# Designs tried in a protein design run: designed miniproteins, single chains, continued (4). Part 21

Each design is a single chain, and the fold is of that chain. pLDDT is the mean over its residues in the fold that is shown.

## One batch from the design tools (miniprotein)

Design m12698
Fold by ESMFold2-Fast:
Structure m12698 (fold): chain A 66 residues (1-66)
Amino acid sequence: SEEDLIAYAAGLILEATDFSLPPVTARLMAQKEIEVIKSTPYSELKGPLAHKLYDAVKLYEAGKFA
């Protein structure tokens, strides 16, 4: 579900920030990052976080996100 995608993305953001962000802030950032991933060419995405999110978004769009 979209909520599962957002939760996964928020988890990645929390890990990248050493869990220093409030959960609600991480969730809002996750929603924004997912929209960025949807509208940004793969070649313009940098770093392991953006690549993991891209893979998750494409699996979700294909109906294959677990």
Scores: mean pLDDT 78

Design m12699
Fold by ESMFold2-Fast:
Structure m12699 (fold): chain A 65 residues (1-65)
Amino acid sequence: SREKAVELGKEAGKKAKALAKEGKVDEAKQVGLEALNKAVEAGASAEDVGEASAEVINGMDEGLN
């Protein structure tokens, strides 16, 4: 569901933020990709995946700043 996809994206975003703060940008990207793949495998729509992706990107951006 969209709610679960967004929640998964936010959790991945928090992990990506922590990794990005440590300079582990490649690991942060990997966490984001894994979360998006799990959302797709769970039957998330393209819109749900897009929202999860935005949450991951926001988390990484916060970690880099």
Scores: mean pLDDT 75

Design m12700
Fold by ESMFold2-Fast:
Structure m12700 (fold): chain A 100 residues (1-100)
Amino acid sequence: PLSPEERLERMREGAVEYVRILGEAEGLSEEQIEKAVELVREFYERLLELVREGRLTPEAIEALVAELRKRLSEVVSDRTATVLTSLFRAELEAFLASLA
C-alpha cells in the first residue's frame, strides 16, 4: 500500500515523536529535545535520498547510525543516544529486509 519512501517518511515521524517523549521523560530541556529532533530529521532525510537513488545498503545504514549516535551523544547522554540509535537501526534493518 505505501511506497518505500512513504514508509520511511512515516518511520521518521515516529522516530521524532519517540525522541520527544523520551527526552521529556528524561528531563531534557526544550532546546536539547529540538536539537536531537533536528539530528534525527537529518538522518532520515539522508536515508530518503538513498532510497530514492536505489543506494540504501546495510553498510550505509550502519555508517549513518554510527554518525547519528556520535552526534546525539553531544546533546543527550551516551546511554540515551545508544538506545535511540539501536532502535532506529533494528527498524531500518527490518525495513531494508522487506525491500528484498
Scores: mean pLDDT 86

Design m12701
Fold by ESMFold2-Fast:
Structure m12701 (fold): chain A 79 residues (1-79)
Amino acid sequence: KKKEVEEAKEEIIEILESIDRAKISREAIERLLEALLQSKDKELTLEIIKEQLEAMLKLGIITEEQKKKLLEKFEIILE
């Protein structure tokens, strides 16, 4: 479980770093993930993430495959 969470975090960082339009630093992504893990309402946090990923897909910032992978990894870290 701990290994799965760490692997999921690294995969999220890799996907977000690959999004050239976002220009998000690794340090910013790591801080975001830490803040999400400290959230008291994991279900609400996941719902917000789903809405943001859908918006990014509609704006052409991410692909459908990137959206699916990010959702799967966020579900692992927020479980």
Scores: mean pLDDT 74

Design m12702
Fold by ESMFold2-Fast:
Structure m12702 (fold): chain A 63 residues (1-63)
Amino acid sequence: MMTRLDEWVDYGVTWVLTTLSLDEPLETLVEKALAVAEKRFGVPEEDREELRKRIREALEQAR
């Protein structure tokens, strides 16, 4: 589900970048982004690891 996965990544990353300080540990930012995306969209269990990976990559680029 590439299109949905990209939407979930964008939502979680945008929320973190607009709501939290980037001085927080990367792992904390990743888990928070994942949690808000899961709450918003009901991400399937099988997609959670790919979503976490993509969120991590996006947040590493933003720092």
Scores: mean pLDDT 77

Design m12703
Fold by ESMFold2-Fast:
Structure m12703 (fold): chain A 52 residues (1-52)
Amino acid sequence: SDERKRLLMEAMDLATEVLAMETRKVMGFPVDEARLEELRQRELELNAQVLA
């Protein structure tokens, strides 16, 4: 469905942002830990919706 496609695209974009922040953190740069946790929670929510 169009909704499923939209959720998949959002999940991919979100996963990319999380990966970028985690990579930055591993490289020793400061990251917003609260935002990273927020994005991870959003990713779990989105993945649950895609799998439904």
Scores: mean pLDDT 82

Design m12704
Fold by ESMFold2-Fast:
Structure m12704 (fold): chain A 89 residues (1-89)
Amino acid sequence: DELEEALRNAERVLKEDFPKVIELLRKLGAPEEVIKKLEEYREEMREHLEEAREALRAGDEEAARRHLEEALEVAAEAQKVIQEFLESQ
């Protein structure tokens, strides 16, 4: 059940890690535009993961995999924003 495990892990990152990273960046003085962009990525990742979960429940593993991949692409863009901010300090 590799797809279920991967989806569960991505959902854990969204719920546990993403909010903590945003809070840390706020405390480090990240500009409002950086925080806003990360919150937009968090919401996009959430939407893709919800679509992946619904597809998996419906038995559509191909759709679930596509939506999971979309969520991971959004997460990668968020990581770039985080890295750029940290490197600029």
Scores: mean pLDDT 88

Design m12705
Fold by ESMFold2-Fast:
Structure m12705 (fold): chain A 81 residues (1-81)
Amino acid sequence: IEKEINEAIELAQRVADKLPSVRELAEKTIENIKKIKDPEVAKRITRLLQAALDMVDRGFEAGAENAVRLAYKLAEEAVKK
C-alpha cells in the first residue's frame, strides 16, 4: 500500500507543478491520498493523474483539469469511510 500511495502522491505533485489552475486542488488531493487505506483506490487515482499529465502534454488543459477534479473526488470519498 505504501508503494501505491507514494506513486499517487508523486503524480499529484507533478500535476500541481505543470497545471497551475488546479495546483491547490492537487495539493488537497495529496493530503487525502495520505489517508487512503485501499490500494485499489490509490491505483485508480494514479491512473487519473497519469491521464491528466498526458492531456497537459497534448495541450488539453480542460480535460486535464476534469481528470484532477475526479481524482480529488475519489480521494475525498475514500477518506470519508
Scores: mean pLDDT 80

Design m12706
Fold by ESMFold2-Fast:
Structure m12706 (fold): chain A 92 residues (1-92)
Amino acid sequence: EILDRLKKEKVIKLTKEQLENPEFLAKVIQYLAGVEYEDPEELLKIAVETYNEQHPERKLTLEDLKDPEVAIEFLNWLAKAYGKDIKFELEE
């Protein structure tokens, strides 16, 4: 479901419940980065470390991604970094 939406939609609305699910978040990150990982937690750690290398004064932790507003901004940064024409928005 989410992978089909990522392939065909330019604006993806995500719920707070979806963003709080690390397996769901890892699946979105896999698509954006074009990688495959068996361990969702390891992928999330690598993605956060990559963000922190570019933002040393505004470092994130995995705990920060549990804030849906932070998770949305993180995904939008990642999409732009990997040249994906996708915008993520928090579902009302």
Scores: mean pLDDT 80

Design m12707
Fold by ESMFold2-Fast:
Structure m12707 (fold): chain A 74 residues (1-74)
Amino acid sequence: KLTDEQIDEISLLYYILMQENRSLEEIERVLRERLDSLGASEEQKEKVLEVAREFYENNETDAKKLREKIKEVN
């Protein structure tokens, strides 16, 4: 499982990329790369990316809300 600190880092990264008006494809690429560097499994990466896609489609930028949702699926 990802640590709370790692989940917070990923959630903050998503927020920054959203503020930079990055495309969903770019956000997914950057998040996947960061999750790989943290040693996340393929299953963990897909769960996190699914949550990030959902937030992107809803124009949600709240890093705290994203963090809590990722913790639920971790």
Scores: mean pLDDT 84

Design m12708
Fold by ESMFold2-Fast:
Structure m12708 (fold): chain A 75 residues (1-75)
Amino acid sequence: VPQLSPAQQAADERGLKVARAVNKAIQEVEKNGKPVTVEADGLTVEAEVLPDGTIRIRLFDAEGRDVGETTIPVS
């Protein structure tokens, strides 16, 4: 079985931490209705409820650059 390089293992662990932070931000913004900020492994996750009832999630790197954005419907 091919072993993952240390860089690939670090990337997988970082991805898992970010996914958990995104899920936490969604849960907290649905519960409180207020914008939520969660930090995970040098990334900042911001979640907010938009006027149309969707949740916007934005990802920022350690330098404050926007590296990703998505929207999800409130379930």
Scores: mean pLDDT 73

Design m12709
Fold by ESMFold2-Fast:
Structure m12709 (fold): chain A 72 residues (1-72)
Amino acid sequence: MAEEEAREKVRELLKKNNVKLTDEQIDGIATVIVSNLDLTGKSVEEIEKIIGSPDITDPELKAVRKIINKNK
């Protein structure tokens, strides 16, 4: 499923960035990200640019970005 593919790419990106969270926590974060952004058909590199964008105004996405940065 397209959402499952996008979620797996987000999980891969988080693991690549050495985020010190459990697999369950990473899965939860990936679910929040794909629920708030249409990442279907995006590459891992495109997803990284979107998540890292300063133009993100969504409060849930800002919250998960803070969690990711705190746990690196």
Scores: mean pLDDT 73

Design m12710
Fold by ESMFold2-Fast:
Structure m12710 (fold): chain A 105 residues (1-105)
Amino acid sequence: SPEELLDEVRRELASLAMAVKFGLVTPEQLEKRVERILKLLDELLSKTTNPEAQAKIEEMRRLVEEFKEKALKTDLSNKEENYKLADEFVTRFNELFDEIRKILS
């Protein structure tokens, strides 16, 4: 269901954010994990007919791609920047997940 996919994406993103925050992921692993998450978001989009929900899911895709680009810019070597990026990312995606969930419920 869309709700199950949304929860899976949230768990995958939370796990990825923690891995970046604590330096537990390589640039190659980050790219592969993001690719998987984007495929889950594409599947969610394909199962969503509500235009407001589609727009929010597309915003989530952009947020995920932006996070990847920012993390890769420092080659995951800057611990202070990784902490800030992870915390900002978690805050933003949680707000967006709550909005999508309300629309889909």
Scores: mean pLDDT 85

Design m12711
Fold by ESMFold2-Fast:
Structure m12711 (fold): chain A 84 residues (1-84)
Amino acid sequence: SAADAAKQQLENYLIRAIIAYHLKDKESVSYYFGRAVDTFAENKDLFSPAELETLKLTLAYWMDFFKKKGYLSDELVARAKEAI
């Protein structure tokens, strides 16, 4: 389904951000996390309430984690908070 494709793409972007974090690649962490946030925001209407809740919690967790490590700009954090 379109919802399943969007979830898979979001998960792929998050995995790439996590890999980039372990490689200490700040630019790639910011880029891929931003793509995960954008994928979520663009596809909100496709998700069930339960899927929305789970994805919001997942994105909020990684936003907080990467922010605390200094990997996200204030602009990207603001964009993520608006999407979540």
Scores: mean pLDDT 90

Design m12712
Fold by ESMFold2-Fast:
Structure m12712 (fold): chain A 80 residues (1-80)
Amino acid sequence: MEEFKKKIKEKLETTEEMLEQLREIDRETGGRYREAVRLLEEAVKKYKEALKSKDIEESKKLYEEGERLLEEALRLIERL
């Protein structure tokens, strides 16, 4: 449990940094990255919910949902 919560926290921090940078780029490009920003915001939300959950099964499901959203965001960024 300790290692899993630490992993989620590190992933959340990295994803929040990425989101902050992409928000600036989106603002400068007139909304070109708006969909990717939305997906990263959803991923951050899922990671935060995973950290707050008292149920390990729920935490794992939320973490997996966050990972999926992050992968979709990265795919969109690569295509732009």
Scores: mean pLDDT 84

Design m12713
Fold by ESMFold2-Fast:
Structure m12713 (fold): chain A 83 residues (1-83)
Amino acid sequence: SAAEKAEKMAIEGARKGGGLGGTKGASEGSNYAQKQGDIYASMAGGSAATSAATSYVSGGDEFGKRMTEEAARKGAEGAKKAR
């Protein structure tokens, strides 16, 4: 489903961004989420994924995990509203 795909893309974007590190990592994570998700789902998930990726870099794994969960929720909500 679109909601499930948005949730997956937000999580993957956040992890990829965090792994790359810094502002560049966060940007790449957001771009990944936006490219891989459905266009309406990626709008909500991409922005949240960027925030989550930055949280991994600045706040560590625990903070990044919480922000990734929030990103997944926002992505799913965006997908539902776009229907």
Scores: mean pLDDT 56

Design m12714
Fold by ESMFold2-Fast:
Structure m12714 (fold): chain A 55 residues (1-55)
Amino acid sequence: MSPIDVSSLSPEQGRMQLSRVLVQGNRMIDDGSPQSQIDQIRQQALDIGRQVSQL
């Protein structure tokens, strides 16, 4: 598996990636995706946000 290399990104790039994940999450909520999928996106956004905060 090739995860997103947040640690190799600048803070600016990390913020862009976080923005994209949040947009995806909002789209999934609007589309009525299952709660489990929404929870996964929420967890991904939290992980990216935490990584960006440490950069």
Scores: mean pLDDT 71

Design m12715
Fold by ESMFold2-Fast:
Structure m12715 (fold): chain A 100 residues (1-100)
Amino acid sequence: MSLEEKIEEIAEKNIKSFRAYAESQGVPEEDIEKAIEEFKKGVEELKKLVKEGASEEEIRKRVREFIREYLDKTPREHALLAAMVATGVREILEEALKEL
């Protein structure tokens, strides 16, 4: 399996988990879709950095900045969904770094 395929599998798993949890908590579909969109943006940025041959230091820095900005702009009522998104991005980061 390529690194890109592995990242996509982890991303799909996380999206299913986010949706299942959020639906169980009665989160509106529009808020669930927004959280998934932000997660996908983080994953695409990470994939881009890996494809461009960025260093581990650069990848870790960009992911940290993405997570910080996402958490800072997220309303407190969605803090748990935001934390799940951040955890999913970090899971993909650690997997990507194993393959460098």
Scores: mean pLDDT 79

Design m12716
Fold by ESMFold2-Fast:
Structure m12716 (fold): chain A 61 residues (1-61)
Amino acid sequence: GTKLTQAMADAIELSRRIKQLEQQYQQAVQNGDSDLARQLQEEIDKLKEEYKKKLETIEQL
């Protein structure tokens, strides 16, 4: 149904954003920018939790 299709699309978008932030995190770590690395890790963790919840929603549909 439409709910499943939307949830799958949202999960794909979240996965894409997580990968982009992980690349930025690696760059921050390499540059020794501990403050930026911490901020990026917090955002990655937040998006990973959103991704996990989206997958749980898909499993219930």
Scores: mean pLDDT 85

Design m12717
Fold by ESMFold2-Fast:
Structure m12717 (fold): chain A 96 residues (1-96)
Amino acid sequence: MKVEELLKAVEEFIESEPEILETIKQLQKRQISPDTPQELKRKAVAMLLLKGFLENLIEAGIEEISVEEMIKFVESLDVEESFKEKVIKMIEETGK
C-alpha cells in the first residue's frame, strides 16, 4: 500500500479519537496531566510512533509498504491488544 495514503488514514484515525488527540497534543507540549490514564498515554505514544515511522519512510523516498510489515510494526507497540486490533483493522482497510 502507499505510505502517503496510510499516513493520511493514521491522521484521520487520530482525529476520530478525541482523547488520544488531546493526549498527543499534551505530550508534544510537555504538558501531560498526572491524572491522565497510563493506557491513554500508551495509545498516544503508539500513534505518535506510527505517524513518525510513516513520515520517516516518506523522507527516505519509500513510497510503498506491505500490509504485513505494518501489522508487525503495530504488534511491536506497547499498547493494549484491543487497540492494536483496531489499528490493524484500519491498516487492512486502507491497504485495499
Scores: mean pLDDT 84

Design m12718
Fold by ESMFold2-Fast:
Structure m12718 (fold): chain A 92 residues (1-92)
Amino acid sequence: MAEIEAEIEEALPELRKLGLSDEQIELIRKGSLALAAGDPETAKEYVIKFIELLVGKEYAEEYREILNHPTLTPELTEKLKKISAAIKEVLK
């Protein structure tokens, strides 16, 4: 556990160098810790907030729809690809 926390702390300066805000970095930290603790619902909410801060609320709501859908349809797959492309464009 302490080693995972240390790895996260070591990654934070590199995330700042990528142009991420302190708020975005804190969401990554909290989401990673929640996932490591076996709390996927809390991790999901932090991921959605992170997407909202990066590419806007519309993409965050589309991502929430994808996560809550019981089947990944071709339409939802295309939406997911567009969200991923938007995130990649912001982080370039």
Scores: mean pLDDT 72

Design m12719
Fold by ESMFold2-Fast:
Structure m12719 (fold): chain A 108 residues (1-108)
Amino acid sequence: MRYDSLLETIKIGDSNPVLPKSSSPNDKRAKAMDLALEGARAYREGDLEKARELALKALEIDPRSALARVVLEVLDDPENEISRSLLDMALSVDEIAERNGYKVRNIF
């Protein structure tokens, strides 16, 4: 971890890798994230209707789902490069993490 010495001006956003959470995650949050990721994939495949439905369902479950909001933003304004980059990045990060066997069960 190299950027810890950067003296961040942002107090939130924690540059720490993985810290323990005080509250247990809800299964609904995981479902909302899965729906948002499926929506992002549908958008990339050109299925705009499916992408919108999945993003809306994710927001119904978790209205604070950042990825679901990003999917809706690119559907509303497909020329928004920031939203497009965020959704592509979120989708890639999640898939890369699973693919690299970041799970302990698959490493040993």
Scores: mean pLDDT 62

Design m12720
Fold by ESMFold2-Fast:
Structure m12720 (fold): chain A 61 residues (1-61)
Amino acid sequence: MEEINQALTDMVNGVAKSSNIKSPKSGALMEATAELVGNEVKVTYKDPKDGYVEEETIPVE
């Protein structure tokens, strides 16, 4: 399961970089980490400039 979480983190980071997911506070590109919890993927976005953190939950069908 830990390997799956790391793969999801890499995938989400790739998408965040490609989509230019920027912090609404600083405008900096955010770093993403992902964790599979049951039937949901929890994604945490972190702003490396001011420490802004946002979490999103994506349901898995």
Scores: mean pLDDT 67

Design m12721
Fold by ESMFold2-Fast:
Structure m12721 (fold): chain A 99 residues (1-99)
Amino acid sequence: DPLRERLKARYEELRAAGKTPEQIALELFSFALDELARRRGVRDWRQLTPEQLRALIDEAYRLVKEVFKELGIEITEEMEKKLRDFAEQLLADYEAARA
């Protein structure tokens, strides 16, 4: 999967920049969202329907978890909570912007 390889490359870039594992997880999640939106022909993931945004969030989360697993990095409860809080905030902000 070319996107998974790009996420691994982005991980190494962020690690070299001295970012924490939690910061890297959030950055990779955002990167995956942007790349998945681009693959669907959408310039900005905010232009998706709520159902499409939910599917995109779920796919991005899955990809980040797979990358961390392949790199042998533990996803802590704090990292999972931060990723979920971020994803829920994105969905809430999206719904508010459409109201």
Scores: mean pLDDT 78

Design m12722
Fold by ESMFold2-Fast:
Structure m12722 (fold): chain A 100 residues (1-100)
Amino acid sequence: APPRELAPEAQELQARLDAEARARMREEGASMAEAADWVNEAFIREALRRGLLTPAEAAAMRAHDPGDAIVIVFGAASPDPEFRAAAEAARARARALAAA
């Protein structure tokens, strides 16, 4: 479920990616898993564009837990301290994996 307390730009990104994922399922016959993989990669690319991840951290996330990128993007500048803490934890995990 999408977090209710997102920054406006995060809400716009979430709405756009949700609409694109649904379109892929309806128009291209993509499975839920394929749509989820596409969304995860889109968030990794967004985190890289925003400077929230290094290329090494992004590579580690793709190999280990690509879903963490959603938490990083939504948690960045979130008004919810729980989402900010989750984003920091997700980035710390990616950093540890990239350093290993």
Scores: mean pLDDT 76

Design m12723
Fold by ESMFold2-Fast:
Structure m12723 (fold): chain A 72 residues (1-72)
Amino acid sequence: SELEKEISKYKTDFEKLALLLDYAVKNYNIPNYDKLVGELLFARAFYQAGYKEEADAFLDRVKKEIEKILEK
């Protein structure tokens, strides 16, 4: 059940950030958009490969950058 909770949380966090990044690029000037997309895709790839700590690190970086963009 812990594994199920972790998978569910990751999917929710990933989907939420993907939607926010899509919203942000349509409404804000994002000079590093390609970098953010790359980091989000790395988060997904690392998670699928079983490298959860690395996936969480990429996901956290994308989240912080999106939050900065949306505050402007």
Scores: mean pLDDT 76

Design m12724
Fold by ESMFold2-Fast:
Order: C-alpha cells, then sequence, then structure tokens
Structure m12724 (fold): chain A 80 residues (1-80)
C-alpha cells in the first residue's frame, strides 16, 4: 500500500530529524557551532525523505531550525 510506504518514510524522517535535533542541541551545549559530518549526513537524508513525502519545508542555513522544522513536519505527517 502507498499509505504504508508513506508511513514508513514518515517514521524514518521523524527518527532522523529528532536525532539531528538532539545532536545539534548537544553540540550547542558544548559551544560547538558546526554539525559533525555524521549528523550533517543524517540531516541531508531527512531533507531527502521530506522531499519524497511532498513535505514543503524552507531549508535554513541554521541546522537547528531546519532539524526542528523537519521534526514537526514529520510528526504532522505521521498523525494526520
Amino acid sequence: SMEEERKKKAEELIDLANEVATEAERLHQQGITELSPEVREKLEKAIELAKELGIKVNESDDPYLTAGVLAVAAAVELVM
């Protein structure tokens, strides 16, 4: 089912977005302003999943804002 595939992608998106947001907050608490390459890769995967789901999000140069927006969008997609 297309709905089942969409739900799986939305679940993967929320997991990635939440992981990126959590890591970005941890780095911020340590005074680090740049995401690690591993976290940046996860952010890029989250953005790609959002595009596949037709989620329209405005990307920001601020990865904290981008991750937060993606997490909210993914949560909405899962429950609505």
Scores: mean pLDDT 72

Design m12725
Fold by ESMFold2-Fast:
Structure m12725 (fold): chain A 81 residues (1-81)
Amino acid sequence: NYTFNDIKNFLLAVKNLDCDTIKKYYKTDKITQKQLTIDIRSLLNLTLGHYHTLFDKDGDGDVSLKEIKELADKVVKKCNL
């Protein structure tokens, strides 16, 4: 059960590569880049694009699947998820 504040904090942690906060939400031995990509997309859709600007500050106002996949890959590698 995610509150709106939990979703915001998770998305900010992903944007900022804050591994400690990201690991707090998962509490699992391993998360794949594919699963993290699905989770980010689901949370962005659930918030009706309210946090798209966190990931696409200078873009066309849309967060592409490619951008989410690239960010998820960076997070998984940096955080050793």
Scores: mean pLDDT 69

Design m12726
Fold by ESMFold2-Fast:
Structure m12726 (fold): chain A 117 residues (1-117)
Amino acid sequence: MPRPGPPGPGKGAAPGAAQTQTFTVTVAAGETVTMTIANALDTPVKVTITVKVISGKGKLKVTVSVNGKLVGEAVLELGESATFTVTLAPGESATVTLENIGDETMTVEVTITLTEL
């Protein structure tokens, strides 16, 4: 029996719709990990990036750049966190660089929230 399909799933995201992702990253002594966050939408997005050191002794250098321009920097030790907020136009990207400048492996929690503007 042909059923008329259900009225389509979710026509239009509400203004201010947010998406949150949390990652656990291991950064070895002297290693650098780079993450790229791209705005693939047709609208500007607000990106909130929170970096927290959850294990390992030493220091983590966090750098955030948009289109190659430095917008934020922090140095974090065990249990410390930093939050950065950037706005990405359609097709722009933010780069987050995590550099372990210590002598022990660190575990880092990265939370990224994208909010449509």
Scores: mean pLDDT 79

Design m12727
Fold by ESMFold2-Fast:
Structure m12727 (fold): chain A 70 residues (1-70)
Amino acid sequence: SASSFASFLNRLNNDLNNYLDDFTRRMRDIQQQLSGGTDSQRQQALNDLFDDISDYMNNVNNRRDDLRRA
């Protein structure tokens, strides 16, 4: 329905905004670590960023599935 679709878009937009805020914070943390961190610290920050991206994709898929079932 139009109502379900509008709800989906609002949730997706909120998820995207939250993801972008988290992504920006992570990128700033990586830049700080690059200024004086170790290779291990940089690799950990990149792994954390990758996990964050994966979590966001899973959240989008779950919301899509909820819409399909409605």
Scores: mean pLDDT 75

Design m12728
Fold by ESMFold2-Fast:
Structure m12728 (fold): chain A 79 residues (1-79)
Amino acid sequence: AKEAALAEIEAEIAEIKEKRDFIEKVAGHREKYEEGFSRALELYEEARRLLEAGEPGWEAVYEEGKALFDATMEEAMYG
């Protein structure tokens, strides 16, 4: 279970990096998108840290990061 959750978070981290590069190539560099992607990445890294440490709250932090990543993608693709 823990290993599966860690793998999921790592996959999301990789996806943010890929989508950030894609948006930069297609739409050009936009500060607001970079801020959104960077913050979502920080939240995923914090969720991974909490999960590895066995500390509570990693799910809430992960959900916050996922919501921000989704919102940033929506704005970048359709805004």
Scores: mean pLDDT 79

Design m12729
Fold by ESMFold2-Fast:
Structure m12729 (fold): chain A 83 residues (1-83)
Amino acid sequence: VSSKLKELEEQIKKLEEELDKHNKAAIDKSNQAMDLMKKYPNDEEARKKAKELLMESTKHTMESISLSVDILILKREKEKIQK
């Protein structure tokens, strides 16, 4: 029982670390896109780059949502063991 609890805690920590990385990447990519559009509002290449950065930000957000679901499932399993 305690070994299974430790394994779940370690898995949750690893997923939470991945979640933080994806959240930070999404914010950083979004900020870079906004900065490009503010600095070069009439530049077509800057506009294209900003779109690419926003698409990457969206992908990181999708990964973050998926990881949040996985973390929730593991936390529920941990609660069942701790009863």
Scores: mean pLDDT 85

Design m12730
Fold by ESMFold2-Fast:
Structure m12730 (fold): chain A 73 residues (1-73)
Amino acid sequence: MVEEKVKEIERLVKEGEEYAKQETEEAKEKAKEATRRAIELAAELVREGYFDVSAEERENVEAELAAALARAA
């Protein structure tokens, strides 16, 4: 299931990039939604310890993801 979550994050990031190329408000909202969901899934995987990072680096990544999620909200 972890691999499936990683693939979903990659798909959401790609979809967000495609929507961001559009200038319409609808596309911008879809881009924000995709970005927010990708950040949430990435934060979940970091919390579960599935990334091979040091404990200190994991805390820093978690803080950056939280900041990015707040900006997307």
Scores: mean pLDDT 69

Design m12731
Fold by ESMFold2-Fast:
Structure m12731 (fold): chain A 133 residues (1-133)
Amino acid sequence: SNKSLAEKVKAGEVTEEDKQRINVIKSLIKEIEKYEPETGKKLKELFDRILKAVEAGDYEGVAEAILEMIDVIRKIGSPYVFHLALSLLQEILRLVDPELYKKAVELAKKTKNIPEFLDGLRKLVEEHLAKKL
């Protein structure tokens, strides 16, 4: 099923796999915070906002937090922390919206570099949200 996390929460269908993904996300944030404490704190705040928006069925709030997360990741200067943050974004997309995640994977195959991918992902999130509202 390509159900979003919000649809699963509303239906009482949150899986053990979804809970394991949340734990992976928390571990990635903790690792980022070890090397860049302010960046890690901001990403934690954004993930907490995503979870609250999911519980509320607030698709706009979910998308706004993801867009802000993309902007935070774009500014990371450390290659190691940047790659951890990309993995974090990938896991969040897969957890929150598997359909959006699938589109993001297809976009990554068609883009020449990571900045081009992030620009395309921003547009994809905006377009995907507009279709769900």
Scores: mean pLDDT 85

Design m12732
Fold by ESMFold2-Fast:
Structure m12732 (fold): chain A 66 residues (1-66)
Amino acid sequence: MVPSPEQQRAAADGLARQAVDENWSREEMLELATRFADSQGLSPQQKREFLEYFLREAERYRRARA
């Protein structure tokens, strides 16, 4: 079942926190987030929205850490 927008945002936030905490490279972050979106059966539009939110939250966490 395709996740709701709320569920997608929660997943993106969790992955963003983990990526920053574990010092993932941008390449690793994008690859894993894309694989997650694909595993959830997201449409191309939903994948774009998911990745945009994920990257935004990862930058927010990096700035807070720095």
Scores: mean pLDDT 78

